# Designed miniproteins, single chains, continued (2): the designs that were tried, part 14

Each design is a single chain, and the fold is of that chain. pLDDT is the mean over its residues in the fold that is shown.

## One batch from the design tools (miniprotein)

Design m4454
Fold by ESMFold2-Fast:
Structure m4454 (fold): chain A 113 residues (1-113)
Amino acid sequence: DKIKKIIDKLNSKDPKKRKEGAKEAVDLLLNGSDEEIKNLIEALYNEASEEGKRTFAETILSLPESEKRLLAEKLAKALPTLVEFNKFVEILSTAASEEADRFALEIIIFRNM
């Protein structure tokens, strides 16, 4: 299970393995199906450690603007309900960054298109 391997890496005490898991999670968000994206966000919310969630959030916020826009579009499509979207926002908030608020707003804009 690809998602389980990502979560196992994000839950590692080794920061290098957490960063590897975060990169694999981002790759799945960019290249995965809507169902895979939804399942990944659900697993991150329920099963990832606080440090794993933070590493994932920081990795997303460090991406080039073009990749962040593509992710916002994919997340808006994959997370159509407010409940699913709020789970992602809670994960993103672990980064405690103004960029997190801006990225969340970008997803909201795509959801209302």
Scores: mean pLDDT 84

Design m4455
Fold by ESMFold2-Fast:
Structure m4455 (fold): chain A 68 residues (1-68)
Amino acid sequence: MELEEEIREAEEEIRRAREELEKAMETLRNNPDLSLPELLRTIGTILRAIGDIFEAELRKRRAEEALR
């Protein structure tokens, strides 16, 4: 069933985006003396990862609702 595969793929996307968010947060935590350009790049990575998580969550929810 394709919907079950969509849920699985969305869960994997959430996991990857969450891992990227964790890495970016850890970089920020472990390097408080980041230069402004490096800080802005790290913040950009965090925002992108949050967006990816939200998109994957919406996709997962939509697929789960379709299984009802």
Scores: mean pLDDT 80

Design m4456
Fold by ESMFold2-Fast:
Structure m4456 (fold): chain A 82 residues (1-82)
Amino acid sequence: SESEKFLKELIEALRNDEPLTPEQQAFLEALEPGLPYPTEEQLEEVAKKFGLDLEALRKYMPEISEIELERAIRELEEAVRA
């Protein structure tokens, strides 16, 4: 599906530290207020905004949340270390 393709391409870009497309960047920004544990309502709203299948989004969210949680921990460590 187009939704699975979008989410897989996003995850691969994040894992390989590749530049994100404007659409991928906007998607992550829309998720940011709910990360790393977005609510079902937040997932539904983001899925509707980006034309994504909600089931596909739920399937790939654990992996996206893991990547974003690791980033948040890294940012926190950097903020307290100076």
Scores: mean pLDDT 78

Design m4457
Fold by ESMFold2-Fast:
Structure m4457 (fold): chain A 67 residues (1-67)
Amino acid sequence: QAELERLLAELRAHTRALYERTGDPRVLEVGEGRARELLAELPSLGAQEILERVEEIRAEVERVAAE
């Protein structure tokens, strides 16, 4: 639980930093939308799957910010 909360907090901080740099609301929408989806799936996911999903979301947010 604590590790998951830390990973989500880091993801949110990263998303916020990218949004502050770019001003693009899509960065915030994608990051927050994906995080919400992950939270909804949480009861069905193992620790490894959660870690992989967090990394996928991070990469997606970075891709959007780079556009």
Scores: mean pLDDT 77

Design m4458
Fold by ESMFold2-Fast:
Structure m4458 (fold): chain A 56 residues (1-56)
Amino acid sequence: MKEEIDREIDEAMTRIAESVIRLALEKSGKSDKIPELTELAKKDPMRAIREADKIL
């Protein structure tokens, strides 16, 4: 039950991170990095966002 809530939160954070990363990298012309960072977002969405921010 607690794991179900944690999974939903993780999925929501991953979707948000993927959207933010795609938007930021597309605006910066670095679309080639989107697949790598979105895969990272599935494992650690917060770290993926930080890595995307460093690339911008």
Scores: mean pLDDT 76

Design m4459
Fold by ESMFold2-Fast:
Structure m4459 (fold): chain A 82 residues (1-82)
Amino acid sequence: SREEIEKQNRESTIEALLRRMRELVESEGEPVPESSLSPEQRRELRFAAEQLGVPLERILRLSREQVDAIVNLSRTLRALER
Protein backbone atom coordinates (compact mmCIF):
# COMPACT_ATOMS: atom_id res chain seq x y z
CA SER A 1 0.00 0.00 0.00
CA ARG A 2 1.03 3.65 -0.32
CA GLU A 3 1.10 3.87 3.48
CA GLU A 4 3.65 1.02 3.70
CA ILE A 5 5.78 2.65 0.95
CA GLU A 6 5.75 5.95 2.90
CA LYS A 7 6.76 4.05 6.07
CA GLN A 8 9.64 2.28 4.26
CA ASN A 9 10.77 5.62 2.78
CA ARG A 10 10.81 7.20 6.26
CA GLU A 11 12.74 4.23 7.73
CA SER A 12 15.29 4.36 4.86
CA THR A 13 15.74 8.11 5.40
CA ILE A 14 16.25 7.61 9.16
CA GLU A 15 18.90 4.93 8.46
CA ALA A 16 20.66 7.25 5.97
CA LEU A 17 20.66 10.12 8.48
CA LEU A 18 22.12 7.87 11.21
CA ARG A 19 24.84 6.63 8.81
CA ARG A 20 25.76 10.22 7.87
CA MET A 21 25.96 11.26 11.54
CA ARG A 22 28.24 8.26 12.28
CA GLU A 23 30.52 9.28 9.37
CA LEU A 24 30.75 12.84 10.73
CA VAL A 25 31.61 11.63 14.26
CA GLU A 26 34.51 9.55 12.83
CA SER A 27 36.00 12.51 10.90
CA GLU A 28 38.69 14.87 12.25
CA GLY A 29 38.61 18.66 12.59
CA GLU A 30 39.32 21.70 14.78
CA PRO A 31 37.34 21.32 18.05
CA VAL A 32 34.37 23.64 18.68
CA PRO A 33 34.36 25.36 22.10
CA GLU A 34 31.30 24.15 24.06
CA SER A 35 30.66 27.78 25.11
CA SER A 36 29.98 28.67 21.43
CA LEU A 37 27.03 26.21 21.29
CA SER A 38 23.45 27.35 22.00
CA PRO A 39 21.36 25.41 24.57
CA GLU A 40 19.22 24.11 21.67
CA GLN A 41 22.31 22.87 19.80
CA ARG A 42 23.57 21.16 22.98
CA ARG A 43 20.20 19.36 23.39
CA GLU A 44 20.31 18.17 19.74
CA LEU A 45 23.92 16.99 20.13
CA ARG A 46 22.99 15.03 23.29
CA PHE A 47 20.14 13.40 21.37
CA ALA A 48 22.48 12.57 18.46
CA ALA A 49 25.12 11.16 20.85
CA GLU A 50 22.47 8.93 22.48
CA GLN A 51 21.19 7.70 19.07
CA LEU A 52 24.75 6.95 17.86
CA GLY A 53 25.88 5.39 21.16
CA VAL A 54 28.90 7.72 21.48
CA PRO A 55 29.93 10.08 24.31
CA LEU A 56 28.94 13.74 23.82
CA GLU A 57 32.61 14.66 24.38
CA ARG A 58 33.50 12.86 21.12
CA ILE A 59 31.08 15.05 19.13
CA LEU A 60 32.40 18.22 20.83
CA ARG A 61 35.87 17.44 19.39
CA LEU A 62 34.54 17.93 15.83
CA SER A 63 34.76 21.13 13.74
CA ARG A 64 31.97 23.75 13.78
CA GLU A 65 30.87 22.68 10.28
CA GLN A 66 30.61 19.02 11.34
CA VAL A 67 28.75 19.92 14.57
CA ASP A 68 26.25 22.09 12.62
CA ALA A 69 25.72 19.22 10.15
CA ILE A 70 25.05 16.77 13.03
CA VAL A 71 22.58 19.23 14.62
CA ASN A 72 20.69 19.57 11.31
CA LEU A 73 20.65 15.79 10.73
CA SER A 74 19.47 15.24 14.34
CA ARG A 75 16.61 17.74 13.89
CA THR A 76 15.54 15.97 10.68
CA LEU A 77 15.72 12.56 12.40
CA ARG A 78 13.63 13.80 15.35
CA ALA A 79 10.97 15.19 12.96
CA LEU A 80 10.76 11.86 11.07
CA GLU A 81 10.48 9.75 14.28
CA ARG A 82 7.47 11.79 15.47
Scores: mean pLDDT 74

Design m4460
Fold by ESMFold2-Fast:
Structure m4460 (fold): chain A 61 residues (1-61)
Amino acid sequence: ATAEEVARAAEALGARVVSVTEGETHIGLGVEAPDGSRGTGEAARDAPAEEAARLAVRAAR
């Protein structure tokens, strides 16, 4: 997955993307939930974008 794909997947899950970091093997996402909670998630670059987004969104709860 790319940082852009992961960010779009997170937005599709109803989270606001506040940061995206591309590591050498992983992509990091910072998201904010509608209640103001913030969370971060990471996924391997070869993982599906949707899985990376779910991790970040779940962490924001």
Scores: mean pLDDT 74

Design m4461
Fold by ESMFold2-Fast:
Structure m4461 (fold): chain A 80 residues (1-80)
Amino acid sequence: EFIDKLEQETLEALRAAGVSPELLEEVRKNLEIMKKHFKENGMTEEEAKRYFERIRDIALAKERGPKEAQELVDKWRKEE
């Protein structure tokens, strides 16, 4: 299923970036809300991907201090 794969990929990227378990749980809840909108309201795959990318970027911003942000970005790049 497109939306479930997108959720898995988003959570894997955040885990690879070293995002905290507490923030990962917040992300899961936000992604669940977006999945509901996708399934009920006919959101396009492009729209869903855009919202999931935004949720990811917000989560990364919330975890960042100046040095820790650079370490997370570097770790994320290494997981590619």
Scores: mean pLDDT 72

Design m4462
Fold by ESMFold2-Fast:
Structure m4462 (fold): chain A 82 residues (1-82)
Amino acid sequence: EPLSKEEIKKKAKEIIEEARKALPEITDPRLREAVETMIRLLEELLENWDDEEKVKEIRERIRAYQAAVAAEEAARAAAAAE
């Protein structure tokens, strides 16, 4: 079953808190940028929580970002295997 709005909001808050705790320990600039981008997207989601159109837009942006990161990692793995 799909997650309730309250469960999604709770998960987003937990992820932001955990990511912020991890951020000072991240020495890789690319990983740090990715974590900072995800924090910003989740914070924007929480700020616009009552705006269903904005929440939908932000969720699509999060999905697109995750897909782009996965594609870049796959491309690097393919290049490294050669």
Scores: mean pLDDT 74

Design m4463
Fold by ESMFold2-Fast:
Structure m4463 (fold): chain A 82 residues (1-82)
Amino acid sequence: VKEEIDKLEEEYRKLQEDFEEAIKNGDVSKLKEIIKKFEELRKRFQKLLAESTDPVEKARLENLIAQIESDIKLAKKIIEKM
């Protein structure tokens, strides 16, 4: 499970960089695609949380889920105001 969390966190961090670039460029099409990818990652983190028995891993997953939910809210707000 730890290795899967590490891999998904790396994917999330790369996606956050793409998100920042899309905001900077005003690329609505890319922002919509990024929201979809954030939602897919959130579901994958939630699945790992359900399967995890380690309290440290659970806490890490809960924090990552909270971060990605915040990013989804921000992205939707940005698109709404464009």
Scores: mean pLDDT 83

Design m4464
Fold by ESMFold2-Fast:
Structure m4464 (fold): chain A 89 residues (1-89)
Amino acid sequence: PRELRALLRDVVRSGSTVTATLSTEFETPPGVTRLTVVASGPFSPTTAVVDLGPGESLDGVRVTATLSDAYLSEPELGGRQTVRLTVTE
């Protein structure tokens, strides 16, 4: 499996839920039909599977992640948030 990274943009918090847009500098690798998305940083570990057609891009995809209870009292999410994307074969 390959690991890709995407920046989060247009971050909106509502209670314990954060919704953001993926911004990626990488095109989906040839032959990939499924990606696993893992949130990192102040977000609860969330795994989502995204089914892709050939040549499709994750740029502009909206994702939703939940803040863990440990981060609910955090006043700032701190700088740019990064999501790890795991490519399944």
Scores: mean pLDDT 58

Design m4465
Fold by ESMFold2-Fast:
Structure m4465 (fold): chain A 64 residues (1-64)
Amino acid sequence: EEQERLDKLIKEYEEMVKKAKTPEELGEIFLKVREDLASLTPEQARELHTRFVEILKKYEEEKK
């Protein structure tokens, strides 16, 4: 149940990052992630943060 929520959030972040064309759009994604992290348990927040960092690494690698 909670895992499904995390997977859904991660999928949304991947789509948002892929579509982000400006620094402002990336900033909005970071703000959303921060808000989502604040509404989760410490364990869920750690998992979400780890997965989000992996998304950002993929984005940076594609840019290079």
Scores: mean pLDDT 76

Design m4466
Fold by ESMFold2-Fast:
Structure m4466 (fold): chain A 78 residues (1-78)
Amino acid sequence: SPVEQAIEAIRAGDRAAVEEIRRKYGGAPVYLAAIEVGAREAAEVLGVDEKTLRAALEHFKEHASEEYKELLEKLEER
C-alpha cells in the first residue's frame, strides 16, 4: 500500500522516495506514515521542523476523510 511504502521510505531516511509517494498518491499516505513512525523521525527525514509537522498531523487527523479516519483510529490505538 502507499502508506506501507511511505513508512519504509521514512524509516530508511529516503526523502526522495517520500516525495515520489506524495506525487503519486497525495499527502495522506505520507501523513499516515508519519503518525505511525512518529513526528520526530518523520520531521528529520522530511527536513522540516518537528513542531510544524506535529501541528500539520493534528490538522490532518481532525480533517481526514472517512476512508483515512478508520486507519487513523487503528494507528492511534496500536
Scores: mean pLDDT 77

Design m4467
Fold by ESMFold2-Fast:
Structure m4467 (fold): chain A 87 residues (1-87)
Amino acid sequence: MSIEDEIQGTRDTAERLLKEGNYLGAANVLSGGLDAISYRLMAEGRYDEAAELSEIADEAKEAVDNNDVEKAKEAVERGLELLDRIL
């Protein structure tokens, strides 16, 4: 599966959950997706982009662990914006 397919799949699932008002679910999906994409970017030598995705993945994970809906929404919006820039 291409990195573009991984980005699109993560984006589509997170956007669907956001549309449903499920911000914690969106953050949980985004955290896992961003971690997977970050590992692939590291394999391609794209270390700066990988680091940015990993940071947002950690923020999304923290929001889910703390049931912080506002931080979850913010992390998802930032993650989707970064994925759009990478795609």
Scores: mean pLDDT 84

Design m4468
Fold by ESMFold2-Fast:
Structure m4468 (fold): chain A 73 residues (1-73)
Amino acid sequence: SMAEVQALLERLAREVEARMAELLAQGTPEAFAKAQQLQQVVQDATQQILAQPERAEEIVEEARKRIDEILAA
């Protein structure tokens, strides 16, 4: 349902907001760049889900993997 898709997006957004806050608190250009990349991942995932809501769970899982890769860099 659209309510389930919205809940998945809201959860992803909350998880990313927490990680971005941690990065921004570091006050380094590298951390700021990572925070910008996390924001882009959420925007891309949101756009993909709006185009293909049936793939919402898959898209969120791919976004989480990408976020982990960015944070590990």
Scores: mean pLDDT 85

Design m4469
Fold by ESMFold2-Fast:
Structure m4469 (fold): chain A 76 residues (1-76)
Amino acid sequence: MRSEKQLAAEELVNSIKATHGDFIGSSKAPYTTPEYRAKFAGKKGFDFLLSLGSMSDEEAIAALKEVKAWYEKHGV
């Protein structure tokens, strides 16, 4: 079964995809531009997804909420 941490991560990714389209391997402009990739890759979201495996479920969920709030605030 999927953990709370995994579900929260999937919800964050789906939320970003719903507002900005597919950002990994997508050929859909404008969301596959170098600028878009630099914005997502150079920002907290992607690095946090990779680090979630080393966090507790509480810590990971708190971090995901912060990342989601950041994306909402910046319209990304």
Scores: mean pLDDT 54

Design m4470
Fold by ESMFold2-Fast:
Order: sequence, then structure tokens, then C-alpha cells
Structure m4470 (fold): chain A 90 residues (1-90)
Amino acid sequence: SELDRTIAEARVLLDQADSLVQQARAAIAAGRYDEASQLVQQANALLGRIDELLRRASAIEETPEVTMLRFRRLALASEVWLLERQIKKA
């Protein structure tokens, strides 16, 4: 279904965003703040796309799975915000 395809795409992008966040943390730990900043910007772009997909999914049907993915996106967005703050202090 359209809902299932949208959910599947959002999951793939969430996994990609999580990978970028992990790479950004590693870059910060290594003192590579310019690299970390670029990775965080890429993660933010993916989080924006995920928000659009989850809004479309919710418009079709607000399932518990859609709600859980929206919480996962929000948690990643909070982590990205904290990383941006850490980079600015460096």
C-alpha cells in the first residue's frame, strides 16, 4: 500500500540519519569539527525529509507505527541539536 511504502522509506532514511549522527559523534571525538558540522547538516536535511514522509503517512492513517517513527525522528532531532551546540562550543 501507499502507507506501507511511505513507512518503509521513512525507516530507511531514519537509519541513514542515525548513521550520520554516529559518524558526527566520531568526528567530534577526533576533533574534526568541520567534518562533524557537515555530517550534522546532512542529518538535518534527512530529518526534514522524514518529517514530510511521516506527515503524509499520518494523513493516510495515524497508526501506532507512524507515531513511533515520529517519536524516533524527534529523538534524533534532539541528538542533532545537542551535537550542533557541542560543535559551536569548540
Scores: mean pLDDT 90

Design m4471
Fold by ESMFold2-Fast:
Structure m4471 (fold): chain A 97 residues (1-97)
Amino acid sequence: MAAETVDPEEAVAAGRELTEEIKKEESESKRAALLTALELLTSLANTPEAYLVLAEAYLVAGDYELAKKYAEKAIEIGDEEIRKEAEKIKEEALKKL
């Protein structure tokens, strides 16, 4: 079924902006809304880079279980560069779990 996919490059850029907003957000409910928006963008983009950005956002939000989950997804489908960055996120999340 033809759902229009977002441009992966634009989704990654928007995801990085959302991650910076998540870092500054003090409200748990607003942070959850930003994470939900990022998760939707990541799902629509469906690229290793988008999953890497989502994992990083969950890591900075303190959701270490979800950070690990999405880092593992980025490792599974990513190239060598993405896998190295995702492994760093996974290791950091594991240290906090």
Scores: mean pLDDT 79

Design m4472
Fold by ESMFold2-Fast:
Structure m4472 (fold): chain A 87 residues (1-87)
Amino acid sequence: MPSPAEQLLTELRRRLERAGIPEEVREAVLALVRESLAQSDDPREVARLFARGLRELLATVEPETARKVDLIAAWLLARAIDAAARA
């Protein structure tokens, strides 16, 4: 069975694809989530690392694409925080 983190990554990929985000940007966002998860077991620290990396990534992306990614990432962070708060 895929882990909750793997399911969340799969849903994130689908949302990015549906929003028409370029493949290079989609893969960068997914890599950033995986790297953040690999660096800490603390959900709060993972969220901080992801948010920082995302800010740096979005500074290199077209404004319209950056806005769409930011909205999808906000959804992801809200879901992750809700899941952690219920544990």
Scores: mean pLDDT 78

Design m4473
Fold by ESMFold2-Fast:
Structure m4473 (fold): chain A 66 residues (1-66)
Amino acid sequence: SAALERARIAERAARLLREAGVPEEGVELAQAMLARGYSPEEAAKRVAEIAGVDEEEIRRLIEEAA
């Protein structure tokens, strides 16, 4: 199902973000947003706001997970 595929991509993105040193709060937010069908752009914007990291770098890591 599309929901299961989104969950798998979200888990891969969470692993990449965690390995890149993104704070756990930001990793959890990104995973939840992606699993619910938010775009990489939307997830990256919110994670950048709370984690104080570069939005474009977060977006690249999320897109790498797909």
Scores: mean pLDDT 85

Design m4474
Fold by ESMFold2-Fast:
Structure m4474 (fold): chain A 79 residues (1-79)
Amino acid sequence: MEPPSPEELKERALKEIERAAQGDSDALATIAQAANQLAEQGKEEELEEILKEVRERTSPETVEAVERAARDGLRQRER
């Protein structure tokens, strides 16, 4: 299978923001995975769009989980 594009990752994450705000764990996992992969790919613009929506529309716990996934992706890129 081909790896998802940055645009596809962003679209997938943004689609799941509303569900994650409602407490959907699968939606949160999808957003976290997209943030991790975008950070690893160095796609700062797409990553910041996701983080902005997460910070404005979801709980502090969801924000922390997504930001942690993004930081892990950045570490993978720098190693």
Scores: mean pLDDT 81

Design m4475
Fold by ESMFold2-Fast:
Formats: structure tokens, sequence, C-alpha cells
Structure m4475 (fold): chain A 66 residues (1-66)
């Protein structure tokens, strides 16, 4: 699905250290998946909390692959 693709791209960006790109992909994936965890992760990543952003990406991937 498109949401799963965005979540994987965001996870790859986060792993590469590009937190801004990871946050953007997480935000787009959250909108498609309607994920509260994804929304919280995107907000935290934008505020510089990379760990919370990474958790949000993992939750989004889990939800869209379910």
Amino acid sequence: SEAAELARKGAAAGKAGDSAAAAEYLRQGHVLANSPSGAAGAEAAEKGDAAAGAVGMQELIREVEA
C-alpha cells in the first residue's frame, strides 16, 4: 500500500540520519493510515525527538502491514 511504502521510506531516512525527511514521510504515512501513534511520532520528530520519531515510524509500519 502507499502508506506502507511511505513508512518504509521514512524508516530508511531515519536510519540514514535524515530526521527531517523521516518526519515528512511519517506525516504523509500517518495521514493515509490514520495512525495516532504516527501523528505523535511526527510531532516529536519535528521537535527534535528522534527516538520518539523512530517509534512512530515503527508503529506506522506495523499498522499498515497488519
Scores: mean pLDDT 65

Design m4476
Fold by ESMFold2-Fast:
Structure m4476 (fold): chain A 61 residues (1-61)
Amino acid sequence: SEEEDAKERALLAEIVRLVLEGRSLEEVLAATRRMADELGFSEELKEAMERFARDLWAARQ
């Protein structure tokens, strides 16, 4: 749905922002988990978002 897509885009944008600001992996993952919980994401989607965050963070090193 458009609302679910908007939530996913918001979390992805936040992950990108934190990584580009040079936040640590621990901070990026903590923020990702917190926001995913607040947005009501499934465990499967939370795992996917955490993987994206780790991959993006590693690519910026």
Scores: mean pLDDT 86

Design m4477
Fold by ESMFold2-Fast:
Structure m4477 (fold): chain A 59 residues (1-59)
Amino acid sequence: SLIETALRTIARSRGFDDETIEEILEKFRNGASNKEIADMLGISQSNLSRALEELRSQE
């Protein structure tokens, strides 16, 4: 749930709608790689990893 919250936050900041965000989360729940998730979000894996770490540190 923490990672899903972080992914929702990142996707919304990128301008994705709720439908697309849920598709991304479904891919994540089904075992999609960080590379696939980053590609769907339009960012690099390193940017995704940094964003997740930053959001996790706020919790």
Scores: mean pLDDT 77

Design m4478
Fold by ESMFold2-Fast:
Structure m4478 (fold): chain A 80 residues (1-80)
Amino acid sequence: DKKKEALERANKLIERAKELKQKAADNPSLVRFLNGVLDTLKTTQKTIKESDDPEVLAWSEKVLKTAESMIKSIEKLIES
C-alpha cells in the first residue's frame, strides 16, 4: 500500500528532523531552517492522510524526497 508506505516514511523523516533539531540546538539559524523542514513534513503527512488522489500522492512523495535530501545535508554539516 503506497499511501501507508508514504505515511511511514513521513513519520520517520519527522522523527529524524526532530533529532537533528536537538543536535543543532546551539545554532539558531539551523534550528529555524529545521523548523521549516518539520512544518513542510507535517503538512505533507496531513496531505497524504487526507487525499486519495494519486497525483497528490506522487507530488507528496517528491516533497518527501526533497526533505530527506535536506535532512541528509544537515546531518553531514553537523557531523563535519
Scores: mean pLDDT 85

Design m4479
Fold by ESMFold2-Fast:
Structure m4479 (fold): chain A 106 residues (1-106)
Amino acid sequence: MEKLKELLLSDNPVDVFLGLGYLLEQIRRDLKENGKVSEETEKLIKEIVDSYTDKALESILRVFLRAFKLSYRPEDLEAVKTLLELFSKYRPDIFDPLLEEVKKLE
């Protein structure tokens, strides 16, 4: 958890992208095992949202979605939607348009 948080709060966009990949895998595991995201994962997402500027959050999520369109499998789409729904819970002004973009990838 601490190493994942360090990656996601890094000023290096490559580290942030790597951290988003690990966060997505954590959400996939939570959904597969418990049918819902863990409280620890939700708390981490809130800390990320609180720590980034609006511009940084939008840029990171758009880069993530571009990478998803190019390389991620359709079976990962539910985990990506869940991730964006959690971000949208705290910042709907930023993440609702990105969530709708992911829904179009099906």
Scores: mean pLDDT 72

Design m4480
Fold by ESMFold2-Fast:
Structure m4480 (fold): chain A 60 residues (1-60)
Amino acid sequence: MSAEEGIEKGAAGGGKMGASGMSAEVSGQLTRHDLLLAGYDEETAERGGEAAARAAKEAQ
């Protein structure tokens, strides 16, 4: 799986979670774990989690 796809997927998920009222920190943590479960590496999962947290903050 590509790192770019993991990061984009994280940002999309984070935006949805932020729009539903979930905090940026929680959105980032959940997205990181979801990416790891989906088979992405730890570096991609961490970057995806950061992208999700940022997207969640922007969605609020």
Scores: mean pLDDT 77

Design m4481
Fold by ESMFold2-Fast:
Structure m4481 (fold): chain A 68 residues (1-68)
Amino acid sequence: SLLDEIIAEVEKLIEELIKQGKSEKEILAAVFRFVDQAAREHRLSAEEVDELVARGLEIAAKLLKEAE
């Protein structure tokens, strides 16, 4: 699905920013910017945006914990 494709890109973004040594604050800000941009480009519904934010934050939490 489109949402699964966007989430795969979010995961790659988070992994790349962790490799670059970005802070949790910088990574979360980048995730929110990416989701906001995707929502505008694809004219996503509020429900789809909520799903992307929730899933993106879960991925960020998981990957940041694994990087500790």
Scores: mean pLDDT 87

Design m4482
Fold by ESMFold2-Fast:
Structure m4482 (fold): chain A 62 residues (1-62)
Amino acid sequence: SAAASAQGRAAGEESAGGGGAAGAYGFKDLNDTEGMKRALEAARSGDRALGAEAGAAGSFGG
């Protein structure tokens, strides 16, 4: 259903945003876990806002 799809999309954006943003921020080395954690934290803050906005837009924005 449309309502369920919109809800799923908002939740999906969080996961996708977290992964994508983390990659974009990038960890400079395989052993650079701190950089990865920093990217993830920043992504969590960013993707939350993005997820909420995207979810609202996806509601009827298509």
Scores: mean pLDDT 49

Design m4483
Fold by ESMFold2-Fast:
Parts: sequence; structure tokens; C-alpha cells
Structure m4483 (fold): chain A 82 residues (1-82)
Amino acid sequence: SELAREEQRRRLRAEIAQGMVRIVYGVSKLIKSNMPEEENREILKSILRKIWAAAQSEEEREAMKRTLRELGFSEEEIKEIE
């Protein structure tokens, strides 16, 4: 049914959004740079804002927020990304 397809698409989009957040965070942690941690964190937040802006649904945004909290982002940092 069309409803089942739409539900599957929404779940998949939420999973992709969550995965993108985790991948970007992981890559940021693996990159050895001479950049101060604060600057690296600001660049990370900038990239995450672009991923957030690409979200098409509340389910995607909720999945991203949960993932950010699990990765140790503060509520203040999450608001900066939104």
C-alpha cells in the first residue's frame, strides 16, 4: 500500500540522517589535525547544520537530536545546530 511505502521511506530517511551524523562525527574524530579542539568542534557543528537543514521530516530531526545527545553534544550545541 502507499501508506506502507511512505512509512518505509520515512524510516529509511531517519536512519540515513542518523547514519550521516554518526559518520561525520566519526570521521572528525579519526582526522589527525593540528587544529585546536574548539575549532574542530565548530567545523563539525557547521557540517552538522547542513545535514540538519537537509532534513525533510520531524522524524529525521528527532533521530538526529537523539544521535547528537548519544555522541555527547550538549543541549546548547544541539540548539546551535538547529
Scores: mean pLDDT 78

Design m4484
Fold by ESMFold2-Fast:
Structure m4484 (fold): chain A 60 residues (1-60)
Amino acid sequence: SDAELEMYKLLLKHEISKLPLDKETKEEYIQKVDEAKSVEEVQEIGKEILKDFPEVKSLL
């Protein structure tokens, strides 16, 4: 549902904003989240962040 997709986007964007990453990197991932078309795409972005920055796994 659209409401569910928007909820997942909001939650992941909020978590990204708290990560110990530079502003440019955070803005790049937030843009990817905003462009996501499904809950599955939002979840894949979360996995991509953990793959690129495994040190933040305990923070997500």
Scores: mean pLDDT 84

Design m4485
Fold by ESMFold2-Fast:
Structure m4485 (fold): chain A 81 residues (1-81)
Amino acid sequence: MLRYQIGIKVDPTLISPDEAIELARRIAERHGATVLDARKVNDDTVLVTVAAPSREQALAIQRDLGAAPGITGASVSQVPE
């Protein structure tokens, strides 16, 4: 599996960072990926590291996160092994 870092921006009036982490876990699991690490950077930003079978699954997770209510942005970058 390849490792990806997903940056998540939230509207804190609609969703908390902790709720965003739980949403990211559920979405990752649906796409056959595993969350390896998740951290709250501040009240509107979360960083999640996932192990995914390919870039396609990582991009699908980014897309589904970006479509979620209360998520204002989602970015994905590959982590060097």
Scores: mean pLDDT 83

Design m4486
Fold by ESMFold2-Fast:
Structure m4486 (fold): chain A 64 residues (1-64)
Amino acid sequence: MSTTEILTRGLREALAAFEAGDVEGALATLDETREEVLRVGSPEEAARAVATLDRVRASIEAEA
């Protein structure tokens, strides 16, 4: 499983939860995805994925 595949799936699941009104579930999904990309990705791939996840997390927190 690629870091990009993990990131894409995690973002899709988090967005679905947020759209359903489950802010806590969306943030939890982002946090789990962050841990998974750090575990399986190369340092450079993980850094890019984490930067994307952190931006999305901040946007959800600002909107909630």
Scores: mean pLDDT 82

Design m4487
Fold by ESMFold2-Fast:
Structure m4487 (fold): chain A 92 residues (1-92)
Amino acid sequence: AEGERTLALVREWGELEEKYFKEALKNSSPEKQKEYEDAVRRMKEALEKIKSGENVEEAQKEYDEALKRLNDMENEFHKIAREKVAEEWKAR
């Protein structure tokens, strides 16, 4: 019973965090949005090169750099999202 209640709360928090993550990304500067899109694009291009066997070692480095950039940006947006979730949760 308590486990089911905990899972329900975690799910509700997760849904709010996803909502505010999307809002944080959408409300970010055009420059940050472009940077996020560029990081995603570079990651996809690097993965395609790895799959095709083109310069696999170089493509792996490009993938790792793009993934690190994407993770850094996602961490920033998740931080903003968590602050908004906490505010909404506190208001309940």
Scores: mean pLDDT 81

Design m4488
Fold by ESMFold2-Fast:
Structure m4488 (fold): chain A 59 residues (1-59)
Amino acid sequence: PENSSMVGAFGALADGGDPKKASEEAKKGALQNSPSLASRRGKKMGGPTAGSSARSGSS
């Protein structure tokens, strides 16, 4: 079941970002790499970063 969860997480990432980059990472991620990426999904459940525009980091 952990394997299925990871596959879903990678798919969601590619949907929101670069599909090519995410696809390449997914293939390599088969070695149980980038598990922290799946963790961040749980944090999104609250939506604490909601309202954050692309224009972030003004110095």
Scores: mean pLDDT 52

Design m4489
Fold by ESMFold2-Fast:
Structure m4489 (fold): chain A 68 residues (1-68)
Amino acid sequence: GADARARAEALIADGRADIARGRELMKGGTKEDILRGTGLILRGIGDLFQAALLDPSLAEEAARLMGS
């Protein structure tokens, strides 16, 4: 339905943003930055996976973003 699609699209956007922020944090090179950055990347992957479960038509897009 439209609600599930809108929620899945929001999860794709949030997942992409969290992965990008996580990678930027890891550039700081401290143990704390690496741990925080890794946490954001894992959260982003979780959001992408949840988006694919909510709207299977987005599964290929979510899989590509997780596999890059």
Scores: mean pLDDT 84

Design m4490
Fold by ESMFold2-Fast:
Structure m4490 (fold): chain A 94 residues (1-94)
Amino acid sequence: MTPEQKRASLMTALNILAVSAELTVELLRRERDPERRERLIRELEGEVRALRELVEELKRLGEEIGYTEEDRKTIERAEETIRRAEEAIREARA
């Protein structure tokens, strides 16, 4: 796989996962059923883990071949999504 193909793949995965995690946060904030809430927490924890791994991979690629503006925006969005997700999990467990 070329570096450009890797970048495109990572950015696509990060954008899809960020949207998924953002939706899970919204669902978790509205959910009042304990069983469904626990399921959403587990889903969101999995999404956060996946986002962190992909962000690290994209950062490593950017360090090797140079960052693009789109790389920076994708990383910024993913990191913001992780922060909101971790806060939602913390609030849900309080």
Scores: mean pLDDT 87

